Designed miniproteins, single chains, continued (2). Designs and how they scored, part 89

Each design is a single chain, and the fold is of that chain. pLDDT is the mean over its residues in the fold that is shown.

## One batch from the design tools (miniprotein)

Design m7273
Fold by ESMFold2-Fast:
Structure m7273 (fold): chain A 70 residues (1-70)
Amino acid sequence: SEVEELLKKALELLEKGDVEGAIELLRKAYSLATDPTVLAAIHEALYLLEVEKDVEGAKKNLKVALEQLK
């Protein structure tokens, strides 16, 4: 799915230190997602990146979203 590919790319960008690029992809993924668990995980990841500056916490939440999409 497009949501799954966006989340995978966002994780790759976070591993490379491109937080702003990851945020842009996560906002797009949030606009396309319909699963409540995926939406909650993306919302939490965005909060962790934009407010808490917690990249590791964001990555954990994105991995939960990706597992839900399997």
Scores: mean pLDDT 88

Design m7274
Fold by ESMFold2-Fast:
Structure m7274 (fold): chain A 91 residues (1-91)
Amino acid sequence: SEKAKKAAEAGGKGGLAAAEAGGAEGSKFAAAAVAGTGGGVGAMVGARAGDAEKAAEEAENGGRAAGEAAGGEEARKAAEEGAKAAAEAAK
């Protein structure tokens, strides 16, 4: 559904924002983007199932992984905000 697509997109954007906030370059940026994308896909699956809570959990896990890959607390916060946006879009 459109909501599932928006949730996945929000999760992916959160991962990208985390990479950027952490000042990640090259391989770190790629790792953070991949982790964020994984969270976005999880969010999409949850949203499709009508499970906004599951969508939020998957997006949060992806955001955490993206923040870890990018490094830094600001990256983690950016990823977490993206995860919350994904959960909201899933509604």
Scores: mean pLDDT 63

Design m7275
Fold by ESMFold2-Fast:
Structure m7275 (fold): chain A 56 residues (1-56)
Amino acid sequence: MLTSEQRGLALQAAVNAGLLDPENAAQVALALELADSADPATFTPEAFVERLAARL
């Protein structure tokens, strides 16, 4: 599970990349699921964006 700070960075990076519409409940739920399962020790916003894109 990502820290609150890492989770914020991950979601913001996904929105900035155009992969996450904050008004799309299904996309938000998927992004939160990925954030909850992500390893904080290996986290980067770029890796999160690539992983989210692969799941969409």
Scores: mean pLDDT 79

Design m7276
Fold by ESMFold2-Fast:
Structure m7276 (fold): chain A 89 residues (1-89)
Amino acid sequence: SLPKAVIKSVTATKEVAKVGDRLTITGENLHVIPVTALLYVDGKLVGYIESVSKTSATAVLTEDVKVGDILEIRNLKGEKLGEATLKLS
């Protein structure tokens, strides 16, 4: 079986990150996150995964989010892969 992804942080460069902005995700085993994975805030789709590595990933926003929002990463089956509170980098 593949190791589980562990999300340590999700950061934006702005207090309010806009559509098209990128979020930086850090953690462990992030390479097991499929590039088809999606980001949610309070059940609303807000972004998608653009790239993954062992310790970092990048997501692209399709909706505005703000620092303090809880970002949940889900696969296409709707299974939760991890979550973190959005922080300012």
Scores: mean pLDDT 87

Design m7277
Fold by ESMFold2-Fast:
Structure m7277 (fold): chain A 70 residues (1-70)
Amino acid sequence: SSKIEKAIEFLKKEKETANKKEQAFLDGAIGFLERSESVEEAVKGLRFMKRYADEKTQAVLDEAIKILES
């Protein structure tokens, strides 16, 4: 899906300016999206991961979800 590809590109760009802890979390999110077979699965997975993320990473994941739902 082109939307999943755009969300992955967005997260990779955000990772470039992230600290090591944020980079590890975003790597997990990117890996999940690369294995996701549908936009619905991708959105559900990011919403689940968001529950365990810090406030800054939650905002990044919210933007990725908006890309997926656009």
Scores: mean pLDDT 86

Design m7278
Fold by ESMFold2-Fast:
Structure m7278 (fold): chain A 111 residues (1-111)
Amino acid sequence: IDEILEKLDEIEELAQKLIRAALAGKLEEARKYLKELEKKIDELIELVKKNLPKEVAEKVVSLLERLKEAARELVKAVEEGASVEKIIGLGLRILGLLLEARQLIEKAAAG
């Protein structure tokens, strides 16, 4: 569980870097953070499947897959020159998915 929470902390830091790059219109930097984020999410999915109860693991994996989709959509929005409001909305969705995943993992760790 400590390894899962440590990986989640890394993912949260990368997500914040991605959102900041996207808001700044730094497309190449956003693409770099997306690639790193997707890799860390895939690593976390494997840890979750191996270490958490099946029912909790399925819910967390679903949230992490949705997180990958939202992050890809954020980079695509930057590529297409979307409004700052659109980019903020996608960033908030990413942060919300991370918070929900953290809450499920911490609850599984406590009980």
Scores: mean pLDDT 87

Design m7279
Fold by ESMFold2-Fast:
Structure m7279 (fold): chain A 76 residues (1-76)
Amino acid sequence: DAEEYLEKGIELAEEGRVEEAVEYFLKAMELDPSRLDIGKRAALLLSEQGHEELAQEFGKKVREIVEKHAPELLKL
């Protein structure tokens, strides 16, 4: 369940375990690449927690996942 991985990532980020949080966020996107809302929520959380560079790297990886699995979402 992609939502479960998102929730675990949020918990880890709040504990300062940011690298592990990013791994959980990426797993969530790999499980359901169509859930762009998960990617946006995760990137926003990382940015709000002060991890702007990591948020941008995460966003790039999410785009690559979406391009591979659901390229139509990037055209429209």
Scores: mean pLDDT 79

Design m7280
Fold by ESMFold2-Fast:
Structure m7280 (fold): chain A 76 residues (1-76)
Amino acid sequence: VYEIESTPEGRAALEAFEQGNNLYNLGRYDEAAAAYQQAIELKPDFALAYVGLGEALQALGRYDEAAAAYEKALEI
């Protein structure tokens, strides 16, 4: 079992991450970025949430911010 799923904060972070993925797939990139950011705030070591944030920011044309998010994912 993944530790992040075992705590209330971890479950909330996972749910925010999954909402971000769903919003990204719907083309709602601003809302997806916000959901991924919430996942990061709840679980700062959530590397996949940083990847998702980078993808959403890249889709929005915010390339510098996307690059920063990807760099953070690599540091975790």
Scores: mean pLDDT 80

Design m7281
Fold by ESMFold2-Fast:
Structure m7281 (fold): chain A 62 residues (1-62)
Amino acid sequence: MDLERAEELRRQGAAAYRAGDYATAARLFEEAARLYEEVLGPDHGLALGAREAAEAARRWAG
């Protein structure tokens, strides 16, 4: 299911972020955000949270 896949990607992104792999975290959070937006809509907290996490990771990735 797309929502289950989004949660998996979000968990992988969080793990990458904790490991300092910001480039990987940004990609994974971006994929999770896209799936959350597709299933729940762009205004849902999970979609917004994943987008914010992706943006933060991209800033740290350089």
Scores: mean pLDDT 85

Design m7282
Fold by ESMFold2-Fast:
Structure m7282 (fold): chain A 78 residues (1-78)
Amino acid sequence: MSPEEIKAAVRERLRRLGEKLYELSGREEVRRLMEEAERLALKAVEALAAGNREEAERLAEKALELLKRAAAIAEAAA
């Protein structure tokens, strides 16, 4: 799978998740966190494709933290 194919798959999956979390919670904060998580996840894929594993791991960890926060907010609001 190419980096572009991975980025497309990540974008599609995170957008679907973000839509569901926003639909359940109605909280704008969830949408903002999901948008930032998508941005960081896509940068992580780009860094990994460039051979920068350390940067990719750092960006992926930040994206995961934002996803966990978005999920926690959505769950608390549901």
Scores: mean pLDDT 82

Design m7283
Fold by ESMFold2-Fast:
Structure m7283 (fold): chain A 77 residues (1-77)
Amino acid sequence: SALVEEVQAATERVTAITEAVLASGDAARLRELIAQLDKTIELMRKKAEEHPEEREALQAGIDTLEAQRARLEEALA
């Protein structure tokens, strides 16, 4: 489905960006990416609520984004 493909593509992009930002150690970049992830996760949660037939696959993507966010938060601590 288009939604599952969108979430999968977003997850791949975020993973690549997360690795680059973590390697940089730049606190400003870390905070910026966390803010972007918060918005993306909120949007994906709303889409999962609107499309219950695809919720399982969408939730897997959300879980991956939340894991990346946690890694960025740890790097800021």
Scores: mean pLDDT 82

Design m7284
Fold by ESMFold2-Fast:
Structure m7284 (fold): chain A 73 residues (1-73)
Amino acid sequence: MEKEKEEAFKKAKELVREAARVLEEAGEPRAAATLYTAGLIAVIGHLLEGDYEGALKYAEEALEEARRRAEEL
């Protein structure tokens, strides 16, 4: 269903964006750019396969990893 795919993409995109923002504010703009681009590609890949749960899980894990990395800086 198109609406379900759109909702999953919007949520995953916001999570990836927040993860990138966390790294950028921690002083790692290159890591932020890499995570934003690679993360969005991974999310789109999951969505193309109809794996909406995988798309959201990937984005959530990316945000958690970004926060953990920022704490180590």
Scores: mean pLDDT 80

Design m7285
Fold by ESMFold2-Fast:
Structure m7285 (fold): chain A 116 residues (1-116)
Amino acid sequence: METKIETREENGYTVRIERLDDKTVTLTASKDGTPVGTASVRVEGNKATITFRVAPEYRGQGIGETLMRLAIEEAAKIAGLPPEQLDITARVRKDDKEAIELAKKLGVNVPAELLE
């Protein structure tokens, strides 16, 4: 299987976007070659699930917002729909309160099992 890879420079970070199949894409944000965050996206119809992680030492520096927005953009491309027509759920770490607040700010659903 051939993965298609795109690289974007966003807010001082290198974001590697890997299309794994027709429904799945993974984004990896790096600073000076060090991975600092990831977002894995799976789309089924108009529903998108984003599994999101930012390294604790890089939280609060805007990388979380950059990754989440790019993940939503990639989900929309996979679905063939504008972002506002997607039912998006973000799976974030329980200890990543900044990612939880970011998801709420962007109108993304966070599952209760990841908040407890």
Scores: mean pLDDT 77

Design m7286
Fold by ESMFold2-Fast:
Structure m7286 (fold): chain A 65 residues (1-65)
Amino acid sequence: SEVSREAARDIIAIGLSIETGHKVEIKDGKVTVYVAEMDEEQAERNIERIREEAERLGLELEVVR
């Protein structure tokens, strides 16, 4: 159901936020990453991790710097 899908996506968003240190939201058919202040190379690797997950889910990725 729509509600179950939204709940599952919220769990994924929380997990990605913890894993990467960036704030991640999954809403309105897209994954949004709010880039946190950290080492530039580490930040980019973590954004790529989120991109891979967005692609797996078939969702658009938006990166907010």
Scores: mean pLDDT 83

Design m7287
Fold by ESMFold2-Fast:
Structure m7287 (fold): chain A 80 residues (1-80)
Amino acid sequence: KEEILKLTKEALELAKEVYELLKQVKDEKVKEEALKLLEEADRLAREAGDAEDEEEAIKLLKEAIELLKEAVELLKKALE
């Protein structure tokens, strides 16, 4: 319960960072790649919310967080 809440908050903060970075990036291909990662992360987070097994929910949320981190890194590199 507490771990799921913590991971959910982390995923939401990362998603917010992705949206803020998307506003700054002009490269349409980079934006498209980041949006695909964001969409995949959203799908995993929804699956985690529907999971009856807490361990499965935690696993799916961690996977979503890794995709969001990848999107953040991709967008930050495009701003260099």
Scores: mean pLDDT 84

Design m7288
Fold by ESMFold2-Fast:
Parts: sequence; C-alpha cells; structure tokens
Structure m7288 (fold): chain A 86 residues (1-86)
Amino acid sequence: NEYLAQYYTGLGQAYFAKGDYDRAIAYFKKALELDPNDARAWRNLGVVYEKQGEYEKALAYYEKALEINPNNDEAKANLAQVKAQL
C-alpha cells in the first residue's frame, strides 16, 4: 500500500526531526516493508544511522538508495560524506 508506506515515511521523518532516532528507524523500516523500492526511505535510514555514528550501516543504506535510484544526488552526497568518516 503506497499511501500507508508514505504515511510511515512521514512519521519516520517527524520522529527524526524530534531527535527520536529509534522510532524514526522503526517507521522507515515499516515504510520499506510496504514499499522496498522507496529510495528516499533507504536514504533516510542512512541519515539516521549516520547521526548515531553508525557509519558502516549508513553507508549500506545509502548504497541501497543509489541501487534503486542511481541519480539521487542527495544520496550521492550522503555517501561521499560517510565515506570520509570511514
């Protein structure tokens, strides 16, 4: 269900903005269970893990986002940033 996936992605973004990274991750994962081809949700998971200092996990999620959408400039920038931390 695309609409329910978008709703969960929105909840993930809201919790991320509030600094609740655990709930942000949980909702992004729920969104991806419904729509595994959502490159934005994969990238958003990478951003949350990067904020937690989990650079290897962030790298893996950014790579998944780029596998789905190779022209995602935001994911490319995030990937370059996290590689600089490794």
Scores: mean pLDDT 86

Design m7289
Fold by ESMFold2-Fast:
Structure m7289 (fold): chain A 73 residues (1-73)
Amino acid sequence: TEREEVLEQVEAHLRENPEKWAEFAKKFAGKVAESLEELLEKVEELAKKVGLPEELVEKLKEFIREAYEEELE
């Protein structure tokens, strides 16, 4: 599934370059999510798994929301 592939790549980016994962997720948020809420939940779970700070998690969720809303226009 495209969504699963994106989340796997996000996890890989989190391990290699945590600062880059937000931009990666933003780029693909609108393309693979069945729903915004589901994508946000998956990202939050993944971020907790790799031990990211809550501040970065919230910033990433903002990027995802913005990208998803732009797709609906």
Scores: mean pLDDT 60

Design m7290
Fold by ESMFold2-Fast:
Structure m7290 (fold): chain A 72 residues (1-72)
Amino acid sequence: SDAAKKAEAERLMEEAERLAVRGYLEGKLSDAQLQEIGELLKRAKELIEQGKYEEAIELARRALDMAREALK
């Protein structure tokens, strides 16, 4: 359902933001990586506002993966 896809996109965005903040505070994220994650999350939010939830999920997953890789 669209509601479930929207919720998944929002959940992934919240997790990506949380891990990006943590990585930044731990000195594991560069300014460039933080900017890229921020741009992906901004685009994902715009896609949610357009009802493009699958595209939003894809960008949110990409942001989350970048944050996770930085914290390894």
Scores: mean pLDDT 90

Design m7291
Fold by ESMFold2-Fast:
Structure m7291 (fold): chain A 57 residues (1-57)
Amino acid sequence: MSKEEEIKRLSDEINTAVKNGDLEKAKEAADRLVELGYITPEQAERIIKLVEEKKKK
């Protein structure tokens, strides 16, 4: 399918993962966005850190 559609879906997945504290989902989506060249590894690490903080009870 379209790269643009995939990027949009992955961005939505990251937003959901951050909101829910879903670390696995956030890592998977961020890694894929880096592979597509849409975000940097630095941005991916930032996203993962946000999810880890949200996971707190």
Scores: mean pLDDT 78

Design m7292
Fold by ESMFold2-Fast:
Structure m7292 (fold): chain A 66 residues (1-66)
Amino acid sequence: SEEEARRRVEEVVEEALREGLSIDEAVARLEELRRELVAEGMPVDVVEALRERGAARMVEAARAAA
């Protein structure tokens, strides 16, 4: 479901922040999740929107920490 996909994206973002990953590393994990969600049958446009929101959240968190 879209709800479940959104939760998984947020979980990846939170894990990346806890582990102190770089933006590039976090984006790579989000790209891997994007491929998994598409392979599971999620519409590409929905998955792209969720990935973009996850990436934006990572950038905002990194900026707030600076």
Scores: mean pLDDT 78

Design m7293
Fold by ESMFold2-Fast:
Structure m7293 (fold): chain A 81 residues (1-81)
Amino acid sequence: GLLEQAEELLRRAREALRQGNNEEAGELAVRAAQLALQAVKPENVLKAIGLLLRAIGAYLDGNAEEAIRTAEELLKLAQES
């Protein structure tokens, strides 16, 4: 499902970050956030959009660690819904 795919992308993002591949790590984190957004409840959509935009911003700033953390926060929001 969407949540399982998002979790797998975040595991791959963390591995890419450990290998020093910040570009790949950030891209995978944004993709995970996009999938998690699709799984949130309607009442959480605006908060989820805010988190997705933060993950994208972190990726564009070259901050892969922040992109991953923000995507993990969005995934938790989706799992709690």
Scores: mean pLDDT 89

Design m7295
Fold by ESMFold2-Fast:
Structure m7295 (fold): chain A 62 residues (1-62)
Amino acid sequence: DHVARAREAIAAGDYEAAAEHLRRAMEEDPNSPEAYRAMADALASLGADELAAQYRALADAL
Protein backbone atom coordinates (compact mmCIF):
# COMPACT_ATOMS: atom_id res chain seq x y z
CA ASP A 1 0.00 0.00 0.00
CA HIS A 2 1.76 3.13 -1.29
CA VAL A 3 -0.28 5.47 0.96
CA ALA A 4 0.74 3.51 4.08
CA ARG A 5 4.41 3.61 3.01
CA ALA A 6 4.11 7.34 2.33
CA ARG A 7 2.69 7.96 5.82
CA GLU A 8 5.57 5.95 7.35
CA ALA A 9 8.04 8.10 5.38
CA ILE A 10 6.31 11.32 6.53
CA ALA A 11 6.51 10.13 10.17
CA ALA A 12 10.25 9.47 9.68
CA GLY A 13 10.77 12.92 8.10
CA ASP A 14 11.70 11.34 4.75
CA TYR A 15 9.66 13.59 2.48
CA GLU A 16 11.51 12.48 -0.67
CA ALA A 17 10.44 8.85 -0.13
CA ALA A 18 6.93 10.03 0.84
CA ALA A 19 6.59 11.97 -2.44
CA GLU A 20 7.67 8.90 -4.46
CA HIS A 21 5.13 6.63 -2.73
CA LEU A 22 2.33 9.22 -3.12
CA ARG A 23 3.14 9.67 -6.82
CA ARG A 24 2.78 5.88 -7.29
CA ALA A 25 -0.48 5.81 -5.29
CA MET A 26 -1.98 8.60 -7.43
CA GLU A 27 -0.84 6.89 -10.66
CA GLU A 28 -2.59 3.64 -9.62
CA ASP A 29 -5.76 5.33 -8.32
CA PRO A 30 -6.14 9.04 -9.21
CA ASN A 31 -9.45 9.04 -7.26
CA SER A 32 -7.96 7.89 -3.91
CA PRO A 33 -8.91 10.40 -1.16
CA GLU A 34 -6.31 8.82 1.15
CA ALA A 35 -3.43 9.61 -1.23
CA TYR A 36 -4.49 13.28 -1.51
CA ARG A 37 -4.87 13.59 2.28
CA ALA A 38 -1.39 12.10 2.81
CA MET A 39 0.02 14.58 0.26
CA ALA A 40 -1.74 17.44 2.10
CA ASP A 41 -0.23 16.27 5.42
CA ALA A 42 3.28 16.18 3.88
CA LEU A 43 2.86 19.62 2.27
CA ALA A 44 1.62 21.14 5.56
CA SER A 45 4.68 19.69 7.35
CA LEU A 46 6.89 21.45 4.75
CA GLY A 47 5.05 24.78 5.28
CA ALA A 48 3.20 24.70 1.94
CA ASP A 49 -0.12 25.42 3.66
CA GLU A 50 -1.98 26.83 0.61
CA LEU A 51 -1.06 23.81 -1.55
CA ALA A 52 -1.92 21.48 1.36
CA ALA A 53 -5.39 23.07 1.54
CA GLN A 54 -5.86 22.47 -2.21
CA TYR A 55 -5.01 18.75 -1.87
CA ARG A 56 -7.40 18.39 1.09
CA ALA A 57 -10.17 19.98 -1.01
CA LEU A 58 -9.43 17.49 -3.82
CA ALA A 59 -9.63 14.58 -1.34
CA ASP A 60 -12.98 15.85 0.00
CA ALA A 61 -14.36 16.06 -3.57
CA LEU A 62 -13.47 12.44 -4.46
Scores: mean pLDDT 79

Design m7296
Fold by ESMFold2-Fast:
Structure m7296 (fold): chain A 68 residues (1-68)
Amino acid sequence: SEEVKKLTLKIVNYALKKFDERGIELTDEQLHRLILGAKEIAERALKENWTDEQIKEEVDRLVDEIVA
């Protein structure tokens, strides 16, 4: 649980930096979707022992999905 929280925060911070670099200000709905998606990625990454690169690829996918 603690490891999931820690990884979720890292993913959220990474994604927020990407949105900021793109000049995108997230709506409350988009931010909520980001947090939920980040938590799901964190849980799967820890369960399946993903590499940092695999996590980054899934986060990039999530970022694109939120913007679409």
Scores: mean pLDDT 86

Design m7297
Fold by ESMFold2-Fast:
Structure m7297 (fold): chain A 58 residues (1-58)
Amino acid sequence: VEELVKKALEAAKKAIKSDEEGQAKYTHETVELYEKVYEIDPELAKKLAEEAEELGNK
């Protein structure tokens, strides 16, 4: 599950730093990875969502 969390955060960072096309792609990947983490560990998924929000929403 840690590998999925790492990939989700990397996708979120790429989404923030990418152009419009890349942003859509990496945002979609982040959501898919978040859903997989949530199925395994909902508490970890919540922390992942909070970290992703802090990266792009201040």
Scores: mean pLDDT 74

Design m7298
Fold by ESMFold2-Fast:
Structure m7298 (fold): chain A 64 residues (1-64)
Amino acid sequence: SPEELRAAGEEFRASVLAKADADPSLTPEQKAELRREANRAAQVIEAGDSDGLKEEGLRIEKLL
């Protein structure tokens, strides 16, 4: 449902940000970039766009 997709997007964003904040090897710039990509991924999840989610997942993976 749209409500479940929104919750999943918010949970994913929170999880990525928590992991980024816990990682002392990441620079402030890398953390800001992860935040931007996490926000995009959350929007894609909320829209139910599986292809967009795959693309955003690859971008986040490159930043980690």
Scores: mean pLDDT 78

Design m7299
Fold by ESMFold2-Fast:
Structure m7299 (fold): chain A 68 residues (1-68)
Amino acid sequence: HMSKEEKKTYVLLQAARVAIDGIEAGLPREEVLQKALETARELGKKYGLSEEDIEEVIATLERFIDNL
């Protein structure tokens, strides 16, 4: 069974991968951000993360994408 921190890390890494793949494919920044955030929310809910934990992952993800 994954811990909460393992779930958060997994969700963040999957969403970050979606962002990187989108950038490499030449998608607009707004579309990259939207797809990555949708992935984080979908997976976070699927793995039973609280809204607080999902928003923390999203904040980290947004900072990551802003620095790309």
Scores: mean pLDDT 85

Design m7300
Fold by ESMFold2-Fast:
Structure m7300 (fold): chain A 56 residues (1-56)
Amino acid sequence: DDLLTELERKVLLAAQELDDVPSNVSAREIAEAVGVSVSTVRKELRRAEERGLISR
C-alpha cells in the first residue's frame, strides 16, 4: 500500500529508529517518541500490519 498518512509514517519511522523490527517495540515507547497517545500508536500499527507494511 503506497498511501500512508503522516501519522502512520511518523509511527513507523519512530519504531524503526527504536528497533529494526517494529513488532519488538512497545506502543508506549513509540508514543513517547512521536508525542501521541498509546491508543493512537496501537491503532496505526494495527493498520500498518493489516496493509502488510509490518509483521509480527
Scores: mean pLDDT 68

Design m7301
Fold by ESMFold2-Fast:
Structure m7301 (fold): chain A 61 residues (1-61)
Amino acid sequence: DAGRRSALAGARAGRAGDAAAASSAGYEMFKVTGNPDAKAAAEAGRAGDAAAASELALRGA
């Protein structure tokens, strides 16, 4: 679904070192699913921690 697609996109972006894209994808997943792991991924991405954002996005998928 849309939430899972956003989580996977966020995980890929985080792995590539794109914290901003990972943050955006995590926030979209949080809006769709209400999953707290998606919110945590978005916050990690904002902090510039692309690896943490990627890991949390995968947990939310």
Scores: mean pLDDT 63

Design m7302
Fold by ESMFold2-Fast:
Structure m7302 (fold): chain A 91 residues (1-91)
Amino acid sequence: SEEDLQLASDVLNGFGLGVRLAGEVASGKMTVDEAVERAVKAIKESKNPVFAESLLAGLRWEAQREAKHNPDVAAKIREAIERVEEAYKKL
């Protein structure tokens, strides 16, 4: 259905944004503060918990990917995750 296609789109868009933001933090192109601000803004604009949870999943996936070789980078992404979760709970 169109509703199922929209749900799939929200999952993919949320996850993709989470991975991208975490990747930009990992590469030093974006600070943790900037990544948190962009993530929270996207969640507020989406007004969709599926998008929000998928974005958090994308951030978590990238943190786990970095953890073995770049534990300092993984720690920065984990800080971003905690701050986004805290902000999302207050919405």
Scores: mean pLDDT 88

Design m7303
Fold by ESMFold2-Fast:
Structure m7303 (fold): chain A 59 residues (1-59)
Amino acid sequence: MSAEELTKQGEEAYKKGDYKTALEKALQALSLDPSNAKALKLASKLIEEHPDALAELQG
């Protein structure tokens, strides 16, 4: 499984309104490739627009 594939899965989850799964996939992608621009943008957007999704992953 590649960082690009995980980022794509996160984008699909975001499109469906599943922000927790979208953030989880973006963070998994960054774990494999911390310089992946798409994963960084997705994670940043989710944290800024949906901070509750981050809380769900940590709580």
Scores: mean pLDDT 79

Design m7304
Fold by ESMFold2-Fast:
Structure m7304 (fold): chain A 60 residues (1-60)
Amino acid sequence: MRPSEEEVKKILELVEEEYKETYKEVLKLSDEILELIKKGEPQEKILEKNRKLLEVIDKA
């Protein structure tokens, strides 16, 4: 079955909606990591946030 352009668009929209909560959490953690880097926080805190980000992705 050859997916049409319309079908591909619908699939991407459905995937995005399904992962909406996970996507929001990933964005929040990414923003927090960037803020820690900007503030010059110690590497340990940055690594802790990265670990939490990976846990969210892995759990999804």
Scores: mean pLDDT 71

Design m7305
Fold by ESMFold2-Fast:
Structure m7305 (fold): chain A 60 residues (1-60)
Amino acid sequence: SFTFTFTFDDEAKAKAVAALIRQQYPDAEVTVDGKTLTVTTKLPVSQAIGLALRLIGESL
């Protein structure tokens, strides 16, 4: 399992990204604390890297 923590510029953006991840990865444990998003996933390394890149892309 892998845990990713990402902090966004805006709480609304963090919530929007959390909703997207919950929809696309329903087995992932997703928590939002203000602007900070924490995702715990059981995905293989290659897919976990894809998820991390998606989170970075949402911050750009």
Scores: mean pLDDT 75

Design m7306
Fold by ESMFold2-Fast:
Structure m7306 (fold): chain A 69 residues (1-69)
Amino acid sequence: MELARESAELARERAEEAIARARAAQSGSPIELVGAVMHLMALAVELWLGGDEELAERLRREALEVLRA
């Protein structure tokens, strides 16, 4: 049980970092933006497959917002 909780906390930290990087990349080069968004989407798919649908949806929404910029 503690391992599952630790994994969830780590996943949340990774998600927050990925979102921050993607938002920062909006003012960077197109290549940096694409890389950040691809990482964010890959993490969203991984979380969705792992059962963390809420966090995956948040990452997917952030990626779409970043792409609309």
Scores: mean pLDDT 75

Design m7307
Fold by ESMFold2-Fast:
Structure m7307 (fold): chain A 80 residues (1-80)
Amino acid sequence: MIEKKAEELVKALENAIKAGREEEFLGLERTRLTRELGEEVAERIVELLRKAVEALRAGDYEKALEYARKAVELEEEARA
């Protein structure tokens, strides 16, 4: 399940980058995660998403997927 969620997250980030709206996407995720999990956890997850965006912009899909997996894992752990 984590792998599928990470792949879907990378796809969402790719779409945001193609639209030139990656900062808007990250801001919306920060708002959602802060409400659901608190500010400190939200900041950690958004930082991983930002690193995934940087990896995608560099053409490094495997690195982006690794950061996305870490982001999904942190969200699942915070919800447990």
Scores: mean pLDDT 85

Design m7308
Fold by ESMFold2-Fast:
Structure m7308 (fold): chain A 100 residues (1-100)
Amino acid sequence: NKAEAEKLIEEGREAFSRGDYKKAAEYYKKAISLLEEPSAQLLTDLGMALYYAGDYEEAKEYFEKALELDPSNIAALRNLARVYEKLGKEEEAKKLREKV
């Protein structure tokens, strides 16, 4: 299952690099379903794909999960701030930017 998850992560990254954010998110979600302990990096990659697909609320959830695993994850902190900006929560966005 881990080897299958790694292949899906690679397919997700290739889809993301082509701007197919919705398909990237689908690959990342499938990879996560095959892993007992998805990494903070994989959760951050999914959050990014969801963000660029316009799914801001779901992107927020995955960035928050990534930060639960690694509270100092700079990528997750920066991207969560961007999500808060898209949701009109500028005060929360500023507080997150202060942590990086």
Scores: mean pLDDT 86

Design m7309
Fold by ESMFold2-Fast:
Structure m7309 (fold): chain A 89 residues (1-89)
Amino acid sequence: AMKTIRLKVKGEGDEEAQKAGERLKDATERFSAVAAPRGVRVELDIEKPKDVGLMGGLAGEAQGAVDHPESFDEALAGMKRLAEEAEKA
């Protein structure tokens, strides 16, 4: 069965947070292109995020998986951990 990872980022955002959300979306789209052949699907829900650092971390993990496919499982684990932290914040 295909693995599905859901990323939820919630909060009221300013212009800086909106731009960080756009970068995260772009990185997640690139990650999805690499993840799909591996049976992994990523769903991203962005609600006016506040935490620019958290979004940067998620985007970095996603881009890392694209740039270093050999570290895909580690990047995927990092993204899951950051998504769990976003839900608790």
Scores: mean pLDDT 68

Design m7310
Fold by ESMFold2-Fast:
Structure m7310 (fold): chain A 63 residues (1-63)
Amino acid sequence: DSKKKQLKKDADLLLENAESARKQAESHRRLSEETGGTYQSVAEASEKAAEELEKKAKELLDK
């Protein structure tokens, strides 16, 4: 029970970080739209970070 609760807490924290990264990606996409594409690569990097965090969270929950 305690070990499963810890894994869920760790996964939840990773998902919170992923959500923050996705919000950053959205903000950078909006800035890119306003600045003619200047922030496009930063938005893509934030999306990749979110995907990796979501993948790690899934791996923890699958245990």
Scores: mean pLDDT 80

